# Designed miniproteins, single chains: the designs that were tried, part 57

Each design is a single chain, and the fold is of that chain. pLDDT is the mean over its residues in the fold that is shown.

## One batch from the design tools (miniprotein)

Design m1961
Fold by ESMFold2-Fast:
Structure m1961 (fold): chain A 60 residues (1-60)
Amino acid sequence: SLSDQERQLLSEFIRQLADAMQRAADAAQGDWRLEIEQVNDVMNQLGKEYQAKLQQLLAQ
């Protein structure tokens, strides 16, 4: 089961993903290839940040 802190961290990650997807769509201006590339890049970066924060939380 996820702790309250883990659930909060996950909620923030989901919020950041939603915001990043919107920015990628706006930047791509209908270019679906560019949108996919930008979304994948941001998802990889945010996922790495989420994983690092989760590891720090679990090490406490």
Scores: mean pLDDT 79

Design m1962
Fold by ESMFold2-Fast:
Structure m1962 (fold): chain A 74 residues (1-74)
Amino acid sequence: SEEAEELRRKGAQAYAAGDLETAAQYFEQAASLSTDPLEKAYILRELARVYEELGDLKKAEEYLAKAEEAEKKA
């Protein structure tokens, strides 16, 4: 999805700038709009990394598990 890709790009820019909360919001929106299981899995792994850097290890684990489930459907 072009919309999901644009949101993912904005998330990556926020992450590069150190704005982890904004990055998480954009990646969450991108994942919800992604219809491709492989694309969704990559975005969910990026989101897990953001939560790990925020120190929210439980959310990081949950998003990593969701990414693994999406990969099984690809």
Scores: mean pLDDT 86

Design m1963
Fold by ESMFold2-Fast:
Structure m1963 (fold): chain A 96 residues (1-96)
Amino acid sequence: DEEELKRKEEEEKKERLEKSRKFWRELGKELTASHSETVERIRETLEQAREAARRTGDERLERLVRELEEALREGHLFRSIGLEFELENLLRRQEK
């Protein structure tokens, strides 16, 4: 009795999680529509960051610049944004 009730509750939770993931996927499609504007802003920031890295020799800055350049070159902009969002949610869940 109680085991059957718990099993149904877990199944409903799973279904709600799938609906939530679908929602974020659709939201991501809307973000892709702003891709050109986002790319332009990122390129401006990238140029400034590249100049700062060249001047200071900061290894962390150089690494971030390279990673961002690679993501832009391969068109992983949308994927990177989604992954960072998922990472923040995952970190919040670990504190629970």
Scores: mean pLDDT 63

Design m1964
Fold by ESMFold2-Fast:
Structure m1964 (fold): chain A 72 residues (1-72)
Amino acid sequence: MTEEELREALARLEELRRAGRDPLGVLQAEIQARLLEGRSLEDILAEAEAAGLPQAVIDQIRALLAQAQALA
């Protein structure tokens, strides 16, 4: 499961990198879509860490979680 998700995520990031796209922008849109599906930021962060996504992506999710907690 996690290893397959990591493989798919890395393949997609590599394809976007080859196309000269910003992978963080694409992943930000995916995070927003998952939030609209009713997923918590904690679940998204745990999934991203387990999948071994780039540190910049993990840091962005953590920043969103910290901001949401500060507003609660």
Scores: mean pLDDT 63

Design m1965
Fold by ESMFold2-Fast:
Structure m1965 (fold): chain A 124 residues (1-124)
Amino acid sequence: NLEDLSVEQLKTMIERKGIPAPLVPLVNKIRKLPKEEQEKIAKELLKILEELLVTLEKVDPEFAKVVREKVEEELAKPVIDPTELLVLTVLIAIYLKKQGYTEEAEKALKELDKLIPGLLEALY
């Protein structure tokens, strides 16, 4: 359960681009989708992530900068992997929830579950 991870463990997973075990089946499922569907998922993930980053910049500006640099690295690739953006968005949402930003985190997790059905079931 990702909510059992400490704040420092969540930060380390983001910095090292680690994929949490509960998300591995969803990552594998997304990677099998047609490229056009993966591109649509990536665009919607970026919208959710940008809303979370606005909150993150108020909570932890230094960590928000690290996350933005990771997003820029992903967007600079010739082919954007939506699964890297998914993992990042989930980890940031859980991080913010642990920091007391429950409403913002739950909104993002609901939007993620609509985009990728079974996400909330995988996390809980």
Scores: mean pLDDT 83

Design m1966
Fold by ESMFold2-Fast:
Structure m1966 (fold): chain A 64 residues (1-64)
Amino acid sequence: AEELRRATEESIRKMLLDAGADEEFAQKLAREYAERTVAAIEAGDPDGAVAIQEEVLKIIEKLK
C-alpha cells in the first residue's frame, strides 16, 4: 500500500513538472491524487481509480 502510494505520487509529480508546473504545486497535487488513487484501489473501485487518473491528465493538459 505505502509503496504503491509513493510510486504513484512520484509518477504524478514528474508528469506535472514535465508539463511545466512549479515544484510546490506538483508536490501538493501528486500527494493528493496518489492518496485518492490508493484509496480507490483499496476500496476495490478500479473505475474510480481510472477516473482519478483521467482528472490528473486533464490538469496536465491545462498546464500546456
Scores: mean pLDDT 80

Design m1967
Fold by ESMFold2-Fast:
Structure m1967 (fold): chain A 90 residues (1-90)
Amino acid sequence: SEIEEKVKKVLERLGEVIGEAVQAGKLTKEQVGELLEIAREFVELAKKTGNFEEAVEFALKRLEELKKKYPEISEVLERLKKVLEEVLKE
């Protein structure tokens, strides 16, 4: 489905950004765990509702909350938000 294709694109691009940030020493193991949990919840919401826009809005809100908890990784979180926004515009 179109939603499944968009979800896959998001996961691939998010995985690339997270992987690069881990290699650069920018993310702790705990922070990676929280980002993977957001990705899991995003996928589950998209599958449950069939609404990609709602799932993206959920993920953006969770990333904004995480930015308040971990301001030191704001640059990584903004890159992840941009991925979600770019795929949503497609």
Scores: mean pLDDT 88

Design m1968
Fold by ESMFold2-Fast:
Structure m1968 (fold): chain A 87 residues (1-87)
Amino acid sequence: EELYERALRLIQEGIELAKKNVDEAVKKAREADPFDRAALLIGIGLAFKPYTEEEIEEMLENIKKRFPELTDEQVEALKKAALELVK
């Protein structure tokens, strides 16, 4: 599975899970590897408030700081997927 496609799927899962049960969404994110965790946390963030493109950029900068183990390619895939979902 391509990084971008995986990011889209996991961010969408995070959104759906958070809307149904935010505690279970957070638990699933904590149990995931760093990339999947970051994607799920982005989804949880997107579930309850509107985001501008600038707010998405800021969120991804914070994700990069919080998950230094992520590669630049992984961060770019997460950013591209998040921007697509708020369009």
Scores: mean pLDDT 82

Design m1969
Fold by ESMFold2-Fast:
Structure m1969 (fold): chain A 92 residues (1-92)
Amino acid sequence: HHHHLTPEQREKVRQAIDDALKAEVDAATPEQLEKMKESIKEVLGGEDDIDKARQRRLELARQRGLSPEHIEALDFEFEQIKRLKELIDEKL
């Protein structure tokens, strides 16, 4: 999708997602948290280092000439994935 968010709208979305992720992780059983962690690893193609996966994806996007807005959206998605993994790891 080519939906463009303002920086202020993006920050509100980030806060809403963070609150939702915290609530989900707090309500989840250890077995559910392990499944979530496994799903994240699958989405990252088996890469355990989210920061490396993030850098590779953003570098490829820049090389392919994606717009700054598209690159920022991808960066935001990886930030949310990293936050979810951090919350799961803290709970386990």
Scores: mean pLDDT 76

Design m1970
Fold by ESMFold2-Fast:
Structure m1970 (fold): chain A 98 residues (1-98)
Amino acid sequence: NGESIRKYYRGKFPAVSLEKDGSEFRISRSFSSAEEVVQARNEGKRVGFVVEQGEDTSQVLDIDDFNVITARGVAEESQQLSLDDVSVEYLKVAVAKV
């Protein structure tokens, strides 16, 4: 449960900053910690978790509206996060406690 999430994020945090370009989204940068995600959100930046990486695009769970969106770009430091491995509620708790 919470320990599984902590174990997964220990040394990894597959979170990215998203920018809207017309009707499309792109990855602007990756984050390496929950603290960086909290800071970015406090600064008004849109953040998501990478759930699947393709060649030029990533599937990203938007943590503000909990929709999976397609974003252009790949975060080099992010790892694939299965939606079956973590619930949205656990992701909220991981971000809120940092």
Scores: mean pLDDT 62

Design m1971
Fold by ESMFold2-Fast:
Structure m1971 (fold): chain A 56 residues (1-56)
Amino acid sequence: SDVERVRRIGDRLVAQSRDRDAVRRLVDQAVRKMQQGDIAGAVGLILRAVGIILDE
């Protein structure tokens, strides 16, 4: 499912991040957005998590 795909992507992002708590919060919010059918909101949160990692 798309929710499981977002969870797998998120788990990889958390594993690669130095600020794991900040990235995990964004990933958890993205999963909730996917469960609510807000795909655009979920994508925005994942891009923010990627931005945190790229700024490390």
Scores: mean pLDDT 84

Design m1972
Fold by ESMFold2-Fast:
Structure m1972 (fold): chain A 63 residues (1-63)
Amino acid sequence: MDLLRALLPEGAEVLAESEEEADGLRYHTLVARLPDGSVLVVEVVLDAEGRVVAVHQVTIPRV
């Protein structure tokens, strides 16, 4: 999904992608490592027609 790549900062390395469907919505999750060593998790929620209805992102610092 091209939209997910547009949400990544420069230098981000994609570690994993997953898709899950629940209640007529599709949840597409992308996990990327940032240059500072933190991990970015981006979730895009799509409706039944494939339209983006929500975007969530969280940065997990290196532990």
Scores: mean pLDDT 75

Design m1973
Fold by ESMFold2-Fast:
Structure m1973 (fold): chain A 102 residues (1-102)
Amino acid sequence: SKLLKLIGYALRIIGLELDAIRAIEEGDIEAAKEALEEIIEIVLEAGKLAGKEEEAEEVAKEIKKLAEEALKALEEGDKEKAKKYVEEAAKLARKFILELMK
């Protein structure tokens, strides 16, 4: 079922957001980057599954910019700013997947 796969993607994004936040608290830049890259991959896969590849690419580009800002903030030692960018990236990803369920 397409709907069940999209629900699974939304739940996985929640898990990856928590993984990225934990990595930020620990100062693990590589783990934070990997979690954010997986969120982008899920958005692209969800878009392909729903026949919305162009829209998924646009959303993925916005998430990538937020991810780059999160990693930059973490490198500068601003963990609170890094978490806010992670939360915005994950929120954007979840919003896109919810729109695909309509």
Scores: mean pLDDT 91

Design m1974
Fold by ESMFold2-Fast:
Structure m1974 (fold): chain A 62 residues (1-62)
Amino acid sequence: GEASARAGAAGAAAGGDRLGAATAGMQPKEYGELGNEKGREAGLAGLQSRDAATAAANALKG
């Protein structure tokens, strides 16, 4: 629904920021290892955000 689409858009923006930060100063492998523990928490939020973002993209396509 709309609430899920909005959550997905916010999550996608946050995901892009993380990628930018990783590119700016941290090796992908090291970022992945450091993000392992935090990745579980972020993964749960990310999974829901990705699902909502996919639904929003589908809605926009028609």
Scores: mean pLDDT 56

Design m1975
Fold by ESMFold2-Fast:
Structure m1975 (fold): chain A 68 residues (1-68)
Amino acid sequence: AGDEASAVFQATRDAVEGKAEDPAAPTVNLGLIDGLVDKAKDPQALGERLLASAPDDPRVVAIGERAL
């Protein structure tokens, strides 16, 4: 739960900031975050926390809204 949400936030930040060495990695990370949210026990809570963490990034907002 808490650790899972922290992992999703970290992966979201890495994807948004494009810190991965592979230029395709941000897209892959966004897909992984979307998959983690979909498989989460409480996807609504994760979506709300994602929206609170990075409300200004449209990619994060899209994933968060999908989770709600």
Scores: mean pLDDT 57

Design m1976
Fold by ESMFold2-Fast:
Structure m1976 (fold): chain A 91 residues (1-91)
Amino acid sequence: MKFKVTIDVLAKSEEQAKKSGEAGVEGIRESGLKVTVLSESITKLKGGYYKKTIVVEVEGTYDQALEAASKAAKKALEAGALRVAVSVKKL
């Protein structure tokens, strides 16, 4: 079945937001699931922070989607994100 995985990254700079978001998507790819990027956005917040949102479609089981989401969060944090939120929704 298909799931929508949303990766939200908060970072100190636009460059860090982009790098952390990309690392999150790589985490999902490393899970071995078929990944399709549906949308990407970046927003400058008050106080000079940046929010990067990436929405991907993954094909697999719910447990595989949760594992992929966990890996995405870990990779984004390791890449310098201040905060990461990852959510999984059934399509």
Scores: mean pLDDT 87

Design m1977
Fold by ESMFold2-Fast:
Structure m1977 (fold): chain A 91 residues (1-91)
Amino acid sequence: MSAQRLYSFEMNENGEAVLTGRAPEEEQKKVYEEIIAELREALAADREGVLADARRASPELEKAVEAIAAGKEEEARKYLEEYLEKVFNKK
């Protein structure tokens, strides 16, 4: 899973993972392209299962998967960014 590559983390003295920043834009673009490609392949294999799993996980992820299925990759990236920012920036 490539989502961790979107963010930079360092371990502090207490063993806690601390968010130090976002990955460079070029790396973020590559990670989103990889995630979209993986979801597109999963949708081709089991569309109903992938949609059901996304719906269960997050409304943003459901919208991202629906956008991928519709060929709207820019919309898919926007919804994936919203989903992953909520996952990694929520304490």
Scores: mean pLDDT 71

Design m1978
Fold by ESMFold2-Fast:
Structure m1978 (fold): chain A 66 residues (1-66)
Amino acid sequence: DKIKEIEEKIKELEKRLEEKVRELERAIKEKGETHPEVLDLSVQILKLAVEISVLKRELQKLKEES
C-alpha cells in the first residue's frame, strides 16, 4: 500500500524535524545563532521540511486518484 508507506515516511520525517528543531533551540541557547552547528542544523531542518512537503503533495495526489 503506497499510501500507507508515504504516511509512515511523513510521520518518521516529522519526528526527525521536531527533534532537529529542539536541537537547534538548544544549540542557539548554548552556542549562539552564528555557530557552525546552528547553521548546519538549520540546513538539515530546511531539507527535512522540503522532503515532507514533497511527500505530502504525492500523498494528496494518490488519495485523489484512489
Scores: mean pLDDT 83

Design m1979
Fold by ESMFold2-Fast:
Structure m1979 (fold): chain A 99 residues (1-99)
Amino acid sequence: MKEALEKIEELGKLLKEDPKLENMGEGVYKMREELEKASKDPEKAAEALYLAAETLKRIGEAAKKLAENGEKIYKKAEEAAELLEKAGKELEKEVEEKK
């Protein structure tokens, strides 16, 4: 249990480092607090642990999708910037040819 709570805290810190995931990080910290409270009632503790595990798996899947999308955004932004720089250089040449 202690190891699981420590890993949940570490995950919350990582999520809060990304502005897009800050609310998810806060949710993870709240989950950690609720799990610590639920551990005092054995009958409810098991259900709370399974629900928390499912939520953490969904967070992991969402983060994986965000990482894939982030790479695509980076590549498209770089390509667009390069095209704009090339277009700018062509316009500069066209202006110089008219002088």
Scores: mean pLDDT 70

Design m1980
Fold by ESMFold2-Fast:
Structure m1980 (fold): chain A 65 residues (1-65)
Amino acid sequence: SALELVERLIAGEISVREALEALGIDPARFYALSGMSPAEWRAMARADPERAAAALETLRALFSA
């Protein structure tokens, strides 16, 4: 799940790129659509894992359309 990937990201087990790849999201498209760098995304994930997971699910849906 996206939440599980965010938890692994916060724990330092995976990178932002690895989390995006696991969800089938292109990292370049992710940064273009979100307007956030990997460092900014990690900061948000640490502050609010549920929000970060919800954002990843939204982006995954956009990439699936």
Scores: mean pLDDT 76

Design m1981
Fold by ESMFold2-Fast:
Order: sequence, then structure tokens, then C-alpha cells
Structure m1981 (fold): chain A 51 residues (1-51)
Amino acid sequence: AASLKAAIELQKKYERGDIAGLVLAGKPKDVILEEAKKQGLDIAEIEKILN
């Protein structure tokens, strides 16, 4: 599943279960990107992982 692959990639790269958890919970991409932005993560890279 695409969401599972994205969650695994986010967990490996950023070691953050909260971001990966949002992906697994099926939260909208804009919600995931906003949370990542609040945490100072690379939004462009996360967007690539989510697509």
C-alpha cells in the first residue's frame, strides 16, 4: 500500500512516529505537510514521499 510505504520512508528518514502515524491514519496530505512544517522538516521531500 502506498500509505504504508510512505509511513516507513518517513520513519526511516526522520525517525518520527507522529508524522508516519498521520499517514497511516489516512490524514489528508495538507494536514501531514502542515505538521511537518511545524516540526521544521523538508516539506518538498515529504511531499515527494507522499506522492
Scores: mean pLDDT 73

Design m1982
Fold by ESMFold2-Fast:
Structure m1982 (fold): chain A 86 residues (1-86)
Amino acid sequence: GYPPFSPEEAREMADVTVEAIIREKLSPETLDELAASLETEFGPEYARYVLERTRPKVADTESTPEDRKKVYEEILKKRREILERR
Protein backbone atom coordinates (compact mmCIF):
# COMPACT_ATOMS: atom_id res chain seq x y z
CA GLY A 1 0.00 0.00 0.00
CA TYR A 2 0.94 3.65 -0.14
CA PRO A 3 2.82 5.17 2.81
CA PRO A 4 0.58 7.18 5.16
CA PHE A 5 -0.02 10.84 4.35
CA SER A 6 1.96 13.45 6.27
CA PRO A 7 -0.01 15.93 8.43
CA GLU A 8 0.59 18.62 5.78
CA GLU A 9 -0.63 16.37 2.93
CA ALA A 10 -3.70 15.33 4.97
CA ARG A 11 -4.51 19.00 5.62
CA GLU A 12 -4.19 19.82 1.89
CA MET A 13 -6.68 17.03 1.09
CA ALA A 14 -9.02 18.14 3.91
CA ASP A 15 -9.00 21.77 2.72
CA VAL A 16 -9.82 20.71 -0.87
CA THR A 17 -12.61 18.47 0.49
CA VAL A 18 -14.08 21.37 2.53
CA GLU A 19 -13.99 23.72 -0.49
CA ALA A 20 -15.62 21.11 -2.78
CA ILE A 21 -18.42 20.37 -0.27
CA ILE A 22 -19.22 24.08 0.12
CA ARG A 23 -19.03 24.77 -3.64
CA GLU A 24 -21.32 21.81 -4.53
CA LYS A 25 -23.65 22.68 -1.59
CA LEU A 26 -24.03 19.14 -0.25
CA SER A 27 -27.12 18.47 1.88
CA PRO A 28 -26.63 17.51 5.57
CA GLU A 29 -27.67 13.90 4.78
CA THR A 30 -25.18 13.62 1.89
CA LEU A 31 -22.48 15.27 4.02
CA ASP A 32 -23.01 12.70 6.83
CA GLU A 33 -22.74 9.81 4.32
CA LEU A 34 -19.57 11.30 2.81
CA ALA A 35 -18.11 11.91 6.29
CA ALA A 36 -18.64 8.22 7.19
CA SER A 37 -16.70 7.23 4.05
CA LEU A 38 -13.91 9.73 4.83
CA GLU A 39 -13.61 8.40 8.41
CA THR A 40 -13.18 4.86 7.05
CA GLU A 41 -10.54 5.89 4.47
CA PHE A 42 -8.62 8.71 6.24
CA GLY A 43 -9.51 8.41 9.93
CA PRO A 44 -11.77 10.19 12.44
CA GLU A 45 -9.60 13.35 12.78
CA TYR A 46 -9.83 14.01 9.02
CA ALA A 47 -13.62 13.52 9.00
CA ARG A 48 -14.03 15.79 12.06
CA TYR A 49 -11.91 18.57 10.49
CA VAL A 50 -14.08 18.48 7.35
CA LEU A 51 -17.41 18.32 9.25
CA GLU A 52 -16.56 21.21 11.60
CA ARG A 53 -15.89 23.48 8.59
CA THR A 54 -18.74 22.35 6.31
CA ARG A 55 -21.71 21.56 8.60
CA PRO A 56 -22.63 25.26 9.25
CA LYS A 57 -22.51 25.99 5.48
CA VAL A 58 -24.76 23.12 4.27
CA ALA A 59 -27.60 23.04 6.85
CA ASP A 60 -30.22 24.52 4.46
CA THR A 61 -29.00 23.07 1.14
CA GLU A 62 -30.29 20.32 -1.16
CA SER A 63 -27.92 18.15 -3.21
CA THR A 64 -27.97 15.29 -5.72
CA PRO A 65 -25.96 12.03 -5.79
CA GLU A 66 -24.02 13.63 -8.67
CA ASP A 67 -22.85 16.47 -6.38
CA ARG A 68 -21.46 13.88 -3.93
CA LYS A 69 -19.61 12.15 -6.80
CA LYS A 70 -18.03 15.48 -7.85
CA VAL A 71 -16.73 16.03 -4.31
CA TYR A 72 -15.31 12.49 -4.13
CA GLU A 73 -13.64 12.90 -7.55
CA GLU A 74 -11.91 16.09 -6.33
CA ILE A 75 -10.64 14.23 -3.25
CA LEU A 76 -9.23 11.47 -5.50
CA LYS A 77 -7.65 14.07 -7.82
CA LYS A 78 -5.92 15.79 -4.87
CA ARG A 79 -4.73 12.40 -3.54
CA ARG A 80 -3.21 11.69 -6.98
CA GLU A 81 -1.51 15.11 -7.09
CA ILE A 82 0.07 14.53 -3.66
CA LEU A 83 1.25 11.02 -4.59
CA GLU A 84 2.68 12.26 -7.92
CA ARG A 85 4.55 14.99 -5.99
CA ARG A 86 6.52 12.24 -4.20
Scores: mean pLDDT 75

Design m1983
Fold by ESMFold2-Fast:
Structure m1983 (fold): chain A 71 residues (1-71)
Amino acid sequence: SMEVQQLLEEFQDLVEQTVQALSAGDYEKARELLEQLRELVRQLEEAGMPQDRVDQFRKHVDRLEGLLEES
């Protein structure tokens, strides 16, 4: 659906911003972006995205959070 595609584009943009924030050592911004990513994954699930795809996105967010925790 159009809603799912818009959310997917927003997810990709937020992932890129999170990686940039982590690389810059801006951990406050990275935390805020990770919260937005988790909310966006929930919105993707509510919009009817297949569960296996939702699980893949959750794993991507978990990996990014892992990078923050190792800092």
Scores: mean pLDDT 85

Design m1984
Fold by ESMFold2-Fast:
Structure m1984 (fold): chain A 71 residues (1-71)
Amino acid sequence: MLEKAIEMGETIAEYDLAGDRRHWSEREARARGLAFVAALLRALGETELARELARKGLELDPESEAARAVA
């Protein structure tokens, strides 16, 4: 399950980068993508998976507000 959640976060990051958000680096976009998927997992009751995914996002970008908010 965690691997699939990471893949979804990567896909979301690709959309962020393609959306002409020039103030996001690839690393920042990936951290935000992981945070988004973590928030969805938390809403679905998968709190442990959400926490693991948020930690992964913080490992990529410790300054990510989105990842810190979900972790």
Scores: mean pLDDT 70

Design m1985
Fold by ESMFold2-Fast:
Structure m1985 (fold): chain A 78 residues (1-78)
Amino acid sequence: ATSEDIKTDEKKLELALAIAKLVVFESSDSEEEKERNIEAAAKELSKVANLPEEEIRERLRNMTVEEAEKILDEYLKK
């Protein structure tokens, strides 16, 4: 892959993580449900992004809802 391909994949992953974070937040009434939904999202995203589930789970946990909303807003606004 070229450097441009790597940058494109990172942007796609960031958008997918933002969408997954917001879906997890909206669908989860408890921390246990949130963890379950994060695990499910990580499994699906790992198939698309060709990254380990652990890395995707870590990124989802570290991303705030506010950051996810800003990422989506930037993509929708442009």
Scores: mean pLDDT 73

Design m1986
Fold by ESMFold2-Fast:
Structure m1986 (fold): chain A 90 residues (1-90)
Amino acid sequence: DKKRKEAEEYEKKGEYIAAAKLYVEIAEDPAASLEEKGEAYYKAGKLLEKAGNTEAAKLLYEKAVKYYEEAGKTESKLYKEAKKKIKELS
């Protein structure tokens, strides 16, 4: 959770790219569950979208969808939101 707190502090400062990088590191942790990977990629996508990088945001939303599907969590709110974001950015 140290990386999550650091990411939240960067987000409070408006440092969206730095915050997104920390969420990607959380998602890429081999100890993270598939659902945790999906959530972290979704959060990173939202932060890059706030930074104006819609191309990178879309790729991270696609990763979030993939991990939620592999986790069997297709009823999750964040899975549905990630799918909606992919359509909006297409």
Scores: mean pLDDT 88

Design m1987
Fold by ESMFold2-Fast:
Structure m1987 (fold): chain A 95 residues (1-95)
Amino acid sequence: MLREKAEEAIRALEEAGAEPELIEDLREALRDEEAAAKAGLTKEERYKIVIGVAGEKIKELGAKEEKQQKLAEEGLKYKKEMEAKLKARRAALAA
């Protein structure tokens, strides 16, 4: 379920004309288990981060389809959740 949403969000970003580097970063975030493990991320957390970043950018780019707008709203919820969680983990790793 979350993986399908992440893939849909990446495709929507690409269609909306997001920069290629962002698209590559999001695709890598889905596949790179080593980088995710190093960051202390679970599989579900990886998908939430991807959906969150994609959702924010979809909204920023002014997506007009209701489906894309729903993905953006859901992504913003995940972005807020994961941003707080990653900030806490970065603080712990830096100490």
Scores: mean pLDDT 73

Design m1988
Fold by ESMFold2-Fast:
Structure m1988 (fold): chain A 76 residues (1-76)
Amino acid sequence: AKLPEEAVEELKRLKEELEAGADLERIKERLIQIIRKHLPGSEAEREGLIEFVRELRSREALLQLIDELLGNVDRP
């Protein structure tokens, strides 16, 4: 999926905060907001991704997802 420039900037900021030790729940909430506002696709596709984000429990998993959304990691 391709993201607007604003979403890319917010995702990079979230990644930096997460790497700096920010609260996992806060990062998840902000990521969900970015997905709702900026992620292309259907509303059902966005809700599916939001549920996936809610299930994430580790910093590594969240970092991987953010990198995927930024286009740094390709997910089939």
Scores: mean pLDDT 77

Design m1989
Fold by ESMFold2-Fast:
Structure m1989 (fold): chain A 88 residues (1-88)
Amino acid sequence: VDRETIERFRQQVRGALELVREMIENATSKEELEKAKEAIDKFEQDLEGAREYLLSHAPEELRPEVEEVFEEARRELEKLKKELEEKE
């Protein structure tokens, strides 16, 4: 794992979070809100697995950069959960 891999992963994470935000913003039915909730739950599980992989394969110098990506993702997920709760 190198800096390019970490940056590519950061971009993937940001893209996935944007898609979930759009799902919440565009949701007009309870069914659509449930799908957004399922997407959040799946994303959290995928993040946990990816974190273990990246930390196991990253050099010590790059571990803080990996942790930064996951802390950013956790903060955005908490915001999305709040937006979902406010729309319910």
Scores: mean pLDDT 80

Design m1990
Fold by ESMFold2-Fast:
Structure m1990 (fold): chain A 61 residues (1-61)
Amino acid sequence: LAEDLYNEAKELRQRAESLKATADALFASGPEHYGEALDLEMEARLLQAKSSELEKSAEDT
C-alpha cells in the first residue's frame, strides 16, 4: 500500500521495457549495433530487477 514505491516501480518497469525495445531494434538493424544492444538489454534487466524489488516492498508495507 506504499503508493509511491509502486509508482516508482512502474516507472522503472516502463523504462526497462523501452530500453529492451530499443535493444531489440538494434539487434534487428545489424551486427554493428550488437554491443550497444547488449548494453541496453543489460540495463533493462537491472531496471526490471529493481522495479520488482520496489513492487514487493510496496506489497509488504
Scores: mean pLDDT 79

Design m1991
Fold by ESMFold2-Fast:
Structure m1991 (fold): chain A 76 residues (1-76)
Amino acid sequence: SILEEAAETEKLAKELAKDPEFKEEVLERVGSVQAKYAPEIESAQTEEEKEAAIRRLVEEAKRVVEELKKELEEKK
């Protein structure tokens, strides 16, 4: 489900944030995605609207996590 994908994405972001060198970058980028979609989720009038907002958040968070992974690989 989309909620399971959200949980997996959050777990992966927390793993990346365990490295002190990358913690700031992870927190800033993932935090920005959460902040971007928080008002949309909060203002959702129906479960369908809320699920759609969460889906957009998850898709954006996945892209951010993939980009962070690539940056970490390039720094090696």
Scores: mean pLDDT 76

Design m1992
Fold by ESMFold2-Fast:
Order: C-alpha cells, then structure tokens, then sequence
Structure m1992 (fold): chain A 95 residues (1-95)
C-alpha cells in the first residue's frame, strides 16, 4: 500500500496533535473523528489538494498517537480504526 509522503509540517502537526491528545484525549479523538468525516465529504465536494492535505494530517496525527507507548490500548484500537477508515475513504476518492 502506497501512502502519501509526510512533510516536515505534517509531522509537526502530528506531534502537536499528540500533545493535545495527552491534555484531553476525549476531545482529541472527537476532533480526529470529525476530520475523518470531513475527509469523506471532501471526496464528493472538495478538490484533490484539500483531500490530500487533510488525509496527510490524519495520517500524521494517527501515526503520532499509535507510536506513543503511553497511549492506552483502547485508544490505540480506536485510532487504528479511524486511520483505516481514512485510508479507505482516500483510496475511494482518488480512484
């Protein structure tokens, strides 16, 4: 599976998202779910550039949370499911 290459800015976004997750996990997970929902909408009404940008941000945020050993197993499972959903949405949107 070929994923878009993450930029330095995308990785920085992921690290900042992980910091916010550590402060308020429930809010960060709701924001991530909202971003996945927005990604789905962008496959219908968005540009390719907007779709790719949001997808890269979702990948960076989920990667940072999943890589942190302090993240609870239940949250890792939820984040992994959201990442998989985003990957499926992106693949369907770009055909």
Amino acid sequence: VKLPELSEEDRKYGEEFLEEYKKDPARALLELEADVGLLRMLTVVGTEELLERLYRRILAATEAILADPATPAADKARVAALRKEAEEIYASGIK
Scores: mean pLDDT 82

Design m1993
Fold by ESMFold2-Fast:
Structure m1993 (fold): chain A 117 residues (1-117)
Amino acid sequence: MEEEAERALEEAKRRLEEIDPEAVEKLEAEAEKLKATLSEEERIKIANKYYLLGEIHEGLALIMEALGMPKEKIAELYLEAAKHYLAAALLLPKSDPRRVEYARKAIEALEKYEELK
């Protein structure tokens, strides 16, 4: 499970880096800062909030797609969802089973972004 989570995280980072290399650097720097300043319990709470923001952006993207909104705006929402899912995965402990799920959600959102670009 941990090896699968690391593989999914590296794939999500690689895909995001091809689109926005500055975003990967900022997300990793913020995760390291939070790991240094907050308890594991506090980091999990923040990870849960990032995951919720990812779900909100993905849900909004689906609504905008159903309404026939411009593909560029829909793509931006999937990109934001991916960043939030990746931020959540980076903050979770290595042993947390949600880490692989959140990393996969980031990959799926990036795949949707690439389809719309």
Scores: mean pLDDT 87

Design m1994
Fold by ESMFold2-Fast:
Structure m1994 (fold): chain A 107 residues (1-107)
Amino acid sequence: MDIEKALKLAEEDVKANPDNPYAWAQLAFAYVELGEYEKAIEYAKKAIERSPEDSFVAGLAYAYLAIAYANMGKTEEAQKWLDKALEISKDNPVLYLLALKAAQRLK
């Protein structure tokens, strides 16, 4: 997905459906891709607040937190969220690939 489209769609979805955790997760994704890691962390946490801990959307948010913290050099925080993402990703190849992307930044 084009990052400019992803950002615009996520912003509109958050405005229309602020209780939808997927919209917040998509904002977190867009800010990860833009390299704005503080905003990515903020919006990923908003997605987690609105979703069950073992849901697909929570898994996405955990992976985005791990990627953002790893890119900021916060290795302990990155590892914590990576571990949570890996627990959820057992049966989901998309979440597993995102968790691997986070792990690559920790080396």
Scores: mean pLDDT 79

Design m1995
Fold by ESMFold2-Fast:
Parts: sequence; C-alpha cells; structure tokens
Structure m1995 (fold): chain A 60 residues (1-60)
Amino acid sequence: MEEEIERELDRLDREGVRAYLAGDTKKMAEAFRRIAEHYRRLGKEEQAERVEKMADELEK
C-alpha cells in the first residue's frame, strides 16, 4: 500500500515538472492537489497542507 502511494507520488511529481516547464500552472496545481491527497492518506497532514497551499497559489 505505501509503496503503491510512493509510486503514484513519483508519477505526479513528474507530471508537475512537465507542466511547470510548459508554463501550465493549472496542470501543475492539479498535480500538487493529487500529491496532497496522497500525503493525507499516509497521515502526513503537515506535508499535505503545505502542498495544497502551493497549488492554491498557482491558481490565483
């Protein structure tokens, strides 16, 4: 279960990097929200809140 979430986080991180390089802030924000959701599933609320805040800043 944890290994599966870790692989999903790696995939979303790569997607976020590609969106950043393409200047697509909306896709980058969506990737960050998905990462935050996975951190919450791992019980890492602090990390989840931090990533979610970054996504909100990108979508202003």
Scores: mean pLDDT 73

